Designed miniproteins, single chains. Designs and how they scored, part 85

Each design is a single chain, and the fold is of that chain. pLDDT is the mean over its residues in the fold that is shown.

## One batch from the design tools (miniprotein)

Design m3124
Fold by ESMFold2-Fast:
Structure m3124 (fold): chain A 58 residues (1-58)
Amino acid sequence: NELEELEKQWREAKSDEEKLDIAAQLVARGMVLSSKSGSQFAAQHIEEVKRKAEELRK
């Protein structure tokens, strides 16, 4: 399950850069993190997340 794998990577991510990449992958796939902290991070970095997600989408 891709969502479970990405949520695991999110919990293990140590840098904002890694978290941003994971959030962008989730948005590109139409998924959301189940955790409130994950959702808040995505909201705080909405422009960067959207930009990276558009690059990943095709």
Scores: mean pLDDT 72

Design m3125
Fold by ESMFold2-Fast:
Structure m3125 (fold): chain A 65 residues (1-65)
Amino acid sequence: DEEIRRLAEELLEAAARGDEAAVARYLKQLSTVASPEQVALARRAAEAVRDGRASRELALHEILS
């Protein structure tokens, strides 16, 4: 859970700065520790942050809910 939170925070920060390589890397790391459903939610959350549709804070809350 703490590892999932850390990776989600790093993922969303990378998404916010448009670092696609880092986004792919953190999603791969999340897939080793999180459920497929949680990884899918994290991917959608990262896309929302990248597109400016969600803040990092809102997206993180949704991943961890």
Scores: mean pLDDT 83

Design m3126
Fold by ESMFold2-Fast:
Structure m3126 (fold): chain A 72 residues (1-72)
Amino acid sequence: SMEELAEEAERLAGTDPERARKLLEQLERETVALLERGAQLSDEGNSKEARALVEEARRLAARVRRIKALLD
């Protein structure tokens, strides 16, 4: 799951920064995919499901930003 990838990236930030950066790249791609799917569902009239995906993407993006701060 994306949460497991985020946990792994956070764990690796202090021990294997290169691998952590690769996982963050994957998480950023998955965040974009969630936003795109949310937009598609909104266009189809499924506003409730669209809102849920956008909220999940926002939570994931916030976590990615925190982990990136550990690598700087």
Scores: mean pLDDT 84

Design m3127
Fold by ESMFold2-Fast:
Structure m3127 (fold): chain A 96 residues (1-96)
Amino acid sequence: MTREEAIELGIELARLAKEIAEKGEDISLALQYLVVARGLARKYKDPEVEKAVREAAKALAKALGVDLSLVEELLNTEDVEKRYELAKKIQEAINK
């Protein structure tokens, strides 16, 4: 995969995550797409991918009714167990 292909993929995944989050249809899928897009933004340091990821993270935070900081912590977590615990807390907030 070229750098250009990776940037395009990152932007598209962030866009899809935002759309899914705004519709409230599959928050787990939106989060998975956003994690991949964030990884691409970090690896390639492209400002357009970073912008798309931030916009998607804000949309996800709004859809979940949680602070953006909690979504950012989840995206920056590389520990699978800690990510699961954060996702569980977000899920509990949605169920109220």
Scores: mean pLDDT 75

Design m3128
Fold by ESMFold2-Fast:
Structure m3128 (fold): chain A 60 residues (1-60)
Amino acid sequence: TKAEELKAEAERLLEKAREYEALAEEYRRRGDLLTAELYEGMAALLRGMAAYLEKLAEKE
């Protein structure tokens, strides 16, 4: 169903957000704070998008 597709996409975005969070930690460890902040911002955006898709799935 459309709801299942939206939930699947949300989970995919959450997986990508976790990858970006891991990259942010690695760049912080290396002292590259600007790149770390960029990946943190991208991860936050993906988490927000996933939450929005989950809410859309609930409207079925």
Scores: mean pLDDT 87

Design m3130
Fold by ESMFold2-Fast:
Structure m3130 (fold): chain A 100 residues (1-100)
Amino acid sequence: SEAEEYNLKGRLALAKGKYEEAIKYFEKALELDPNYAEAWNNKGAALLGLGKYEEALEYFDKALELDPNNAVAYINKAKVYLELGKKEKAKEYVKKAESI
């Protein structure tokens, strides 16, 4: 689908550290498919790359609302909590990912 193509372009930009470009592609994917859990998670990852920790958590939570078995979203939440110095909280989310 066109949403999947935008998500792929966003992932390529994300892999190159082009966080703002990645966000624009994920926004286009979400305009086409608002229930696209992977695109919610990937926009969160780009926001994390920009140091926008609180916004990143909101996007990971939306991804998990749509797909509760998204292990990658739990790992990304753990990464946010590590950046915030909350090691025990990070460990909790890693264990949640491992349970899937």
Scores: mean pLDDT 92

Design m3131
Fold by ESMFold2-Fast:
Structure m3131 (fold): chain A 59 residues (1-59)
Amino acid sequence: IEEQLRELARGIASTAHPKDQEEIERLLIEAGRYGLEGNEEKMKELIEEAGELLKKSLA
């Protein structure tokens, strides 16, 4: 499950600018871990942070 989350996060992060890929991947993996723990609020915050960084990266 952790390997699957890492693979998915890497795939999403790969669409970003190279300088931001590692940080986006990290945020998405952390969000997935909080989601598995049932912490929906923290998961949502991290997904929003990753999404903002991704948007900024693609601009």
Scores: mean pLDDT 77

Design m3132
Fold by ESMFold2-Fast:
Structure m3132 (fold): chain A 71 residues (1-71)
Amino acid sequence: DKKKKEAIKKLEEAAKKEEEKADELAKDPSVEGILKSVGYRLRAVGLRTDIDLAKEGRLSEEQLIESAKAA
């Protein structure tokens, strides 16, 4: 389904954006910078997990689309 492929692509782009944010924040050696960087990395892991579950058929198309909208 084209909608499923589009949702996966949107989640991949969102995960990449969160990873880029984490990398920028990791340049700040403060406790606040580290905490924020970890937060963005955890969000990226969540998005990547949804992509993997969708590819395995373990996440419905509706759940995938909702995840993509929330990202």
Scores: mean pLDDT 79

Design m3134
Fold by ESMFold2-Fast:
Structure m3134 (fold): chain A 99 residues (1-99)
Amino acid sequence: SLEEELVASAPEDIAGLRRLVDELDKATPEQVAALTMAALMLVSRLGIALEASGDPELKAQVEELARYAEERAKKSTNPVAAEGLRFVAEQLRRLLERA
């Protein structure tokens, strides 16, 4: 099923989202929209994986990513990148409220 495939892909999706958070912090304003959309696709995939598996290790990794994105947003000197990072963090927090 799609859910089983997304659960199997969760480690790669976590690593990919961490890389996208790092790229967002360095992004030009022109890059932020595309990087934010890419990050939100991974957030959506992780949400399905988390709901399907109930895996506490995956939940902990999502919590760490939300915290990391929040910290990067607070330290960012680029307001457009900071907004993108905050939005990604908020979507990750919403996944945790449902799990």
Scores: mean pLDDT 87

Design m3135
Fold by ESMFold2-Fast:
Structure m3135 (fold): chain A 59 residues (1-59)
Amino acid sequence: SEKEKLIEKIKELEREGVRAAIDGDWSTLERLRAELKKYIEELKKKMSPEEFQAIENSL
């Protein structure tokens, strides 16, 4: 589903962000944070506030 694709993309960006932070690559980290924000906002538009709250801790 579209929601599952967005969740997987968010998790992928989070993993990349951890690597960028460890490497001290602040430019990449800034870009990834901006992308992550966009995907999270898109995910919020596709589900109820209650549904989002339930999965927020797993993102």
Scores: mean pLDDT 80

Design m3136
Fold by ESMFold2-Fast:
Structure m3136 (fold): chain A 62 residues (1-62)
Amino acid sequence: EEEKLEEIRKLMEDGEFIEMTEEAIEKIRELLLKITGDEKKAEEFVENLKEMAKEAQEKKKK
């Protein structure tokens, strides 16, 4: 894959986005938009990432 795709894929595979910052999520949105050219897909993906990050952080905030 291209480096841009590899970065996104690796973030996905590392998964759970446990402590992903808003900046990292926004950067992923930009990369997805440039790769796919589809704002809707990028937004849906980012929303899923934000939910995953929140859930992971909730588990961490014991």
Scores: mean pLDDT 64

Design m3137
Fold by ESMFold2-Fast:
Structure m3137 (fold): chain A 71 residues (1-71)
Amino acid sequence: SLVEEARLAAELLESFGLHEAARLAREAARAAEAGDLEEALRLAGEAQRLAAEALSPEELAALAEAADKAA
């Protein structure tokens, strides 16, 4: 589910030290739980943007692999 995916993404982002991206992912999960899919996707996109700016290509690949396994 989108709620579960966003929650897991928040945990993964936190584990990489990306506290602000993790916060946005947690907000995305809450928006999805409330039924606000548009807001959830906007917040998830912002979290992804912050992660892409902060991480190396190798770290981004590791995060993507971890997210795929968690989904």
Scores: mean pLDDT 78

Design m3138
Fold by ESMFold2-Fast:
Structure m3138 (fold): chain A 58 residues (1-58)
Amino acid sequence: GAEAAAEAALVRVMDKFFWHGINPSDEEIREIALREGKKLGLSEKEGEEAAKILIEIK
């Protein structure tokens, strides 16, 4: 579900931005969440929910 996509996207966000000192924009988080959700076979709606979870944690 959306939580699994959020977890996968979080790993990618941390790898790209945390280690390089770059703060991700909401749009970049959304793009990563949608991409990782698609890889997990999730719908666009589930990817959008994953992005919302990550943006709220930010």
Scores: mean pLDDT 69

Design m3139
Fold by ESMFold2-Fast:
Structure m3139 (fold): chain A 90 residues (1-90)
Amino acid sequence: MEAEARALAERIAKRAMEDPESVVQELEGTAEYLEGQAAASTDPEVARLYREAAEHYRKAAEAIRAGDEEAARKHLEKALLLQRQAAELE
């Protein structure tokens, strides 16, 4: 699970260096979607995990805009793990 999240985060971060605006839009859209999932959740822990995942997707988008591939990868990995934890509790 951690290895899968890391591999996916690395792939997204590399793609973002080639097409930063497209990836930033995708991550911001994902963050908005997860914020909606948090608001709709009746479980406070699930809501918290979705909000934290959304925050890390937004931080990844900021890192991409700054050209920081490593920071983007770290935030993406964290976001993916938090999103997975929220899904497993539902």
Scores: mean pLDDT 86

Design m3140
Fold by ESMFold2-Fast:
Structure m3140 (fold): chain A 60 residues (1-60)
Amino acid sequence: MQEGLDRLAAGDVEGAIAAFEAAIARDPRDSLAWLMLGQVLADQGRDAEAEEYFRKAREL
């Protein structure tokens, strides 16, 4: 998770997505990682994908 946040702060969106995906792979119940991925996707205009990730975060 922290690596994803650090990459976002550096403007590395692709690296941030990869880091959050790695966090979810390590802990699929990390609701914050799902929420952060959704937020990044929404910022990229990928609203349908973002909503799926927000839904996952709410279900955990």
Scores: mean pLDDT 80

Design m3141
Fold by ESMFold2-Fast:
Structure m3141 (fold): chain A 75 residues (1-75)
Amino acid sequence: SEEEIKRIDEEIELLKKVMLGKATDEEVQFLSERLGVDKSVLYAAKSGDSKAQNYISKLVLELIKKKIELEKKLK
């Protein structure tokens, strides 16, 4: 569970890099494989596409919610 929280933190940080236009091709490939998100959506978000950015923003919120839930169970 602590390992799962670390994985979620990694995913959140990489998604933030995508939204800021700073993600590498390797980071995009990693996120696509890990989260099941099409690379086209990740590249659109990286380029500042509003619809793709909104989609990635919602994924970040979902991951934050999942992390909080897991942290509550690790007491």
Scores: mean pLDDT 84

Design m3142
Fold by ESMFold2-Fast:
Structure m3142 (fold): chain A 90 residues (1-90)
Amino acid sequence: MELIELAKLFEEAAEELEKAGDNVGASAAYTAAGHLYFEAGEYEKAKEAYEKAIELLPNNAEAWANLAKVLEALGKKEEAAEYRKKAEEA
């Protein structure tokens, strides 16, 4: 299965979990989708997925840390440093 196709399946699973009220499960699924998008070089999609994970579960340290990596890849180094700090505090 292609990375982007697998990421979309995790996003679909995350949307179903979110509709069911499982914010922890949905956040984990969005984090997995973000990771797969990042590996595929789809940085904007990875950013969107990690942002969804954080919206649902603000203490998801993994999502904050990985969002910082995405922001660095997008050239937003200052924003990445702030989000890295959020990961340590989560």
Scores: mean pLDDT 84

Design m3143
Fold by ESMFold2-Fast:
Structure m3143 (fold): chain A 99 residues (1-99)
Amino acid sequence: MEATILIDASGKTPEEVAEIVRAAGEAAPVTRVRVYDKKGNLLAEAEGTPEELAEAVRKAVRDHGPPAFILLTVRAEDAEAARKAIEAKGFKSVIIPPA
């Protein structure tokens, strides 16, 4: 079963959002990412390895401007490990339980 992690990416640089994805990927297999701006526009959606996802979010923020939040998809059993890794890097995150 999958879980979604909502991450506050407000005011973050392309490099900082890539670091969020890398930190999560070091703790757990991250399979999908979605990045949104402050107006609720989807800047990017990607599936793949953590490094592919990190590059996708870095490029999206560089090309389309500052993000507001990121949604990461992980296995439900890995969600807390990924959240802790993200928060250890100084980013706020919340686990959204599977519906």
Scores: mean pLDDT 82

Design m3144
Fold by ESMFold2-Fast:
Structure m3144 (fold): chain A 82 residues (1-82)
Amino acid sequence: EEYELEDKVLEILRQVGATKEKYTLSDMVSLIFALASEKGLIDYETKTIYLKDDPLGEILGRDSIGVSDVQLLREALLKHVK
């Protein structure tokens, strides 16, 4: 299923080329990982995305998320869809 992202989340994801009105959860997760990678927020030793003091962390309500915690990321994103 496709979801329409809230303007605040979409604005942040535009940095990695988010130009569509609707996205699947898998596409949203991919955009989040792309943004985290470009911002240098991923620790590959611990496989953790550190979001503390980043606007993305404020939107998702988390200081960190594991790279394998895709379900947790999907649940956080569902709180920010129209």
Scores: mean pLDDT 77

Design m3145
Fold by ESMFold2-Fast:
Formats: sequence, C-alpha cells, structure tokens
Structure m3145 (fold): chain A 92 residues (1-92)
Amino acid sequence: AEELLKKAKEALKKAKEALKEGNLEEAEKYAGEAALLAVRALELGNKEAIEILEEVKKVLEEIAKKEKDEERKKKLEQEAESLKKLIEEAKK
C-alpha cells in the first residue's frame, strides 16, 4: 500500500502542476491516475489515501469550473461527487 500511496502523491502533484499551466486535459489524466492509485491503497486498508482523495476531488472541481464543454464539465462534476461519497464512507 505504501508504494501505491507514493505513486498517488506523485500523480496528484503532476495534476496540480498541469492545472496551474492551464492544461485541463493533462490535469484530468493525472487526477484520474491519483484517484485510482489512492482508491487501491484505501482498499488495502491505508486510510492515509483519504487525504489524497480529498485533494483529487478539489482538483476535479477546479477543472470542472474551467471546462468549456458541458458534457466534459458534467462528467468531471459527477466524478468529484463520487469521490466525495467515497471519502465520507471511508471516514466511517
């Protein structure tokens, strides 16, 4: 689980960097990678992954705010909402 958490943090860092550069497509790809790795770490019992998922949710919300395509925006908002529910359930 530690290796998954490390890779999730690196992907999250890349997502935040891409977002700062205005590269929404690259930010979405890295945010998705970070979410997948963090979910896997969480499934293995590593609750430190919750903090990464909270940051990924914030990145997806920020991408959605900047997205001009309505279908892409809706998808990003749905992905952020799904992560929010997963985080709330994991904290129980």
Scores: mean pLDDT 84

Design m3146
Fold by ESMFold2-Fast:
Structure m3146 (fold): chain A 71 residues (1-71)
Amino acid sequence: GRTTALAGLHDALKLASGEVRELIEEALRLLQEGGDVERARELLKKALEMAKDDPVLAKSLEQAIKELETT
């Protein structure tokens, strides 16, 4: 659910830098403010595409996206 996604995104944020970090921060802000979950998912999918060479970060982002899809 959303709470699990938020926890995973905080962990991903510790590993991310540059554009990937900015996308995660924007998605977190949208989710925390009760904003557009669909937009947050699109930002996270873009971050995942950019982080595909970092398996730990990619796994955290993939899990967060999955949790948001199930909610």
Scores: mean pLDDT 80

Design m3147
Fold by ESMFold2-Fast:
Structure m3147 (fold): chain A 89 residues (1-89)
Amino acid sequence: LSKEMEAEALVALGRIAEHLGLLDTAAKSYEEAIKLGVKSVEAEALANLGKVYEKMGDYEKAKEYYEKAVELDPSNEEARKNLEKIKKK
């Protein structure tokens, strides 16, 4: 498996865990994807990690991860939209 395929698989696993309400598992999967350092998935993993922390009620961490996602990929509309929502809380 290439690093790219592993990072994409970890993001997919995180999304599945998130849909199942397994927030700690989702966070760990996204964190592992970020650690692989694959630019094409890193911003997406950061944005998804922000969503997980938002669901956990940790708005400070959610904001931090959304900001990092937007810094890496300013064209990510979902991350930008979620950052704007968090800034109003």
Scores: mean pLDDT 83

Design m3148
Fold by ESMFold2-Fast:
Structure m3148 (fold): chain A 59 residues (1-59)
Amino acid sequence: MLDDIVKEILEARIKGEPSKIREIEAYLDEHLTPEERAAVWDRVFREIRENREKLVTKA
């Protein structure tokens, strides 16, 4: 599920684990199409953006 992959990337980023992010990127490259990979990264960037907004009104 794309949501699970997005969660794993966000967790690795929060923990400051670039090697973990690199492993996930390799997994995505092997198992997903370029379009699906773009969708995953779009979700990650959207979550990062929304987290700044959620800090104020929606935790």
Scores: mean pLDDT 72

Design m3149
Fold by ESMFold2-Fast:
Structure m3149 (fold): chain A 55 residues (1-55)
Amino acid sequence: SSEVDRLLDEAEDALLAGDEERANRLIEEAARLGGVSVETAKRRVAERLLERRRA
């Protein structure tokens, strides 16, 4: 996947590990690289986490 997708995957892993500070840094970097708002990047991570909880 793109660098943005990799950063979002790492942010998901950080949130699942309880490392909120690391997750926030990764989300901010993904937002900058992807040309979207931090709010948009957070929404995408939240959607991915919701999908994982269904498993």
Scores: mean pLDDT 81

Design m3150
Fold by ESMFold2-Fast:
Structure m3150 (fold): chain A 74 residues (1-74)
Amino acid sequence: MEEEKAKKLYEEGVKALSNGDYDRAVKLFEEAVKIAPDSEAAVNAYFALAHIYERRGDKEKALEYRKKAQEILK
């Protein structure tokens, strides 16, 4: 199902992140969100995206992604 696919994409994104491939990690996390936007994998992907953008100095995008994760949790 879509939630299982999103979970696998999130896991691949985490692997890319651990290998230092931030561009690939971003794409994988964005795909996880696109496939299952209200899933636990999407929440985790949004927090991961927020962390990546904060590290890049893009505080506005980091805040936007954190808000999206919080909206799902409410």
Scores: mean pLDDT 83

Design m3151
Fold by ESMFold2-Fast:
Structure m3151 (fold): chain A 85 residues (1-85)
Amino acid sequence: MTTWTGEAMTEDGEKVTVTISDDGVATGGGLPESDPEEARQKELAYVRAAVEAALKAGREPQGLGGPTDEESAEFRAIRDEVLAR
């Protein structure tokens, strides 16, 4: 099996589930467009869960990138935070 699943908690205490494929990090589900900051926080929680799931499976996450350099830097910062422990 080539799919890994992880769980993360948002600041609001909401559980989110993320699936990682062999092609990298995949976030499940669309975020509501009602609050951009809330949507961003949920997306970051999904990325964190995906990174943790990949590492738990004995695999380092690859290809962390977003549509902007700032978003790509945020994804890499999450990876570095998980690895720093």
Scores: mean pLDDT 56

Design m3152
Fold by ESMFold2-Fast:
Structure m3152 (fold): chain A 74 residues (1-74)
Amino acid sequence: SPVAEGAREGAKLAGSDTVTASQAGIGAMRVGMTPEEAARVMSGVLHAGGDTATYEQAAAHAGVKPDAGFPPPL
């Protein structure tokens, strides 16, 4: 399903050390976040102290919970 596909793409991004604001925004939309929520995630990357952050840091700053695939279960 599109939702499960978005969750898998988001989990791949969660496995990255850092992402740019645009990568975080694209990942947020792929996991089913609205454009407004995606914009908040992008703002979270910039506000975290640079032009890169982990996807989880950006999502947490936006006040949204990552999908169940973030971080991936070990």
Scores: mean pLDDT 54

Design m3153
Fold by ESMFold2-Fast:
Structure m3153 (fold): chain A 69 residues (1-69)
Amino acid sequence: MTEEEIREKGVDEVVAELKAYVEKHKPDYIETTATRYGKETGELIYKLRTELPVPVRYPGAPGTAARAA
């Protein structure tokens, strides 16, 4: 999901959609290209990490997701 889609829908609506997706499909984790450095994208990642029962993978996430090579 792009930054434009997050800004258009709002963070709370995007969180609700992803929460419904996780509940229906029960993935092991959620991956997003949204970065922590945007205000809307940072808030989205924070809310996903607190609201979802599964790990959220994002650029620069701890746990080997980002490497120099």
Scores: mean pLDDT 67

Design m3154
Fold by ESMFold2-Fast:
Structure m3154 (fold): chain A 94 residues (1-94)
Amino acid sequence: SAAELARGAAESLEKAIKYAKEGNFRQAVIYATAAAILLVGALLESTDPKQRELFEEALKEVRKGLDYLDQGKVDEAIKEFTKAAELAREAAEL
């Protein structure tokens, strides 16, 4: 279901945050990318316009986080991944 994919995305983002805090940027990118794939899957399965909007916003924040991480802006990346995880969890409750 879209909700299960969204929960999986949030869990992957929580791992991305943990690895980013540890300075393991390779693992942070892998888990953030996994979250993006799960969010795309959730968006494809969802027919609720409000849920779809939350998935699109979450995906946008994951992309921003990855861009910040590539620039070495770790604190900004963590903030974006945190926002994405919160949006994914909110969407899963719809």
Scores: mean pLDDT 91

Design m3155
Fold by ESMFold2-Fast:
Structure m3155 (fold): chain A 86 residues (1-86)
Amino acid sequence: MEAERRRLAEGLLAAASAESGLPVEVLRAAALGDPAARARVEREASPFARGLLEIAAAVLRGEMSVEEALARLAALLAEKGAAQGR
């Protein structure tokens, strides 16, 4: 239960790290509400990476189910696919 949610959230944070070039530790801190980490993500992360972070944050807080998180991820992937020439 908690381990599965944590695993999904860590996967999303790792994906956001790969997309933004930011360390996963910064993204994890931002997901937990750290103001300095949030400010850094706002400056350096793409909209897609920010979207991944928000899903991870909601999952970590128990506010979003795995099914809801996957639906949100699918929507973000569609948005990223439309942004050709990256």
Scores: mean pLDDT 79

Design m3156
Fold by ESMFold2-Fast:
Structure m3156 (fold): chain A 94 residues (1-94)
Amino acid sequence: REKLLEEKKKFFDEVLERAKQRPLSDVIAELDAQAKAEKDPEKAFELGVAAGMIRLLAIFGDTSSFAPEAQADAAAARARFEALSEELKEEAEE
């Protein structure tokens, strides 16, 4: 179990490092496509989790070390999330 946790952490770290060098939207789409094509449900789940982690990093994480195109995608994702958050607040206050 300890070795499995180390392997999962290494996998997520590798996915994150690749995401820093590319448009985040492309990396997310690639991971989602791989998860849908994967026949192993455990591996498909891990690919989906990796895509989710990149989405969360784009919205809440520090992207200053990312390539300019990845930073631009992250900024766009944050702006969309902020707009949706304000819309949800307005709906909740009705």
Scores: mean pLDDT 70

Design m3157
Fold by ESMFold2-Fast:
Structure m3157 (fold): chain A 63 residues (1-63)
Amino acid sequence: SMEEIEELIEKGEEYLREGKKELAEEYFKKAREIARTNPEISVEQQVAVELRIIGAELDVELA
């Protein structure tokens, strides 16, 4: 679900803030895989997930 994807992205952001880049990348990878393989997630939602992850990475890097 989109809720599960958001939870994974939030956890990834938290790990990035803690300096745990490899662990954050694992959570972002899980979010992307769910978005790509879940038939309830549209192509537009898959694109939104990718942009959300990019935004999360930039927000932490620029902070």
Scores: mean pLDDT 81

Design m3158
Fold by ESMFold2-Fast:
Structure m3158 (fold): chain A 70 residues (1-70)
Amino acid sequence: MREEIRQLAVEAVSHAILGVAYEIEGDIDGAIRHYDEAIEAVRRMLELDPDDEIARRFLELLEKRREELE
């Protein structure tokens, strides 16, 4: 579980960074795809540890940025 959560965190952060990079370059479709992948990874983290406040705040941030791109 702890190693699984760590792997999901790395996946989420990596996709979030790529989402930001695509957004800065003006590739909105690419940004959306990467933010969606990051959101899925964070949701899986919260299924394993529902009390993770940092993961919950990260999910809120990602969902807000993803919505702002539509």
Scores: mean pLDDT 85

Design m3159
Fold by ESMFold2-Fast:
Structure m3159 (fold): chain A 66 residues (1-66)
Amino acid sequence: SREAIEEEFAARLQAIQDEMDATGDWEAALRRLVQLLRDYLAQNPDLSPEQRRELEEAIAWLERLA
């Protein structure tokens, strides 16, 4: 369900934040965040073209930071 996908996304995002706070490894955190966003795109085929474009642009931005 959408709620389950959103809960998983929030939990994975929190885990990335917790790991970054514990280790200071921002490069690892960025790689995990990129993967989380890619997984979210794959799990949500019903996203609008605008929402999909925004997420793809966010992924490209984050990949430039790594």
Scores: mean pLDDT 80

Design m3160
Fold by ESMFold2-Fast:
Structure m3160 (fold): chain A 85 residues (1-85)
Amino acid sequence: MKEIQEALGRMYNGIGNLLASRGDYEGAVEEYEKALEILEEAGVEDGITLYNLGKAYEKAGDLEKAREYYKKAAELGNEEAKAAL
């Protein structure tokens, strides 16, 4: 079950990455949030998805949310998030 949840979470992260690459940052936020919810339920701490969500919020103009998620990603050791703070 957890392995299936992790795979599903990674799939939503991939959809978020695709939307972000197209400039659809609002759509990317929605898919990254789905990915994090599923991964958190599976007990997976994913600094990459947290960083991606922070970047999507920043590009969408929500700097407060961007900073929040960059801090969470940095706490998990994401170097790009540390640089974004």
Scores: mean pLDDT 84

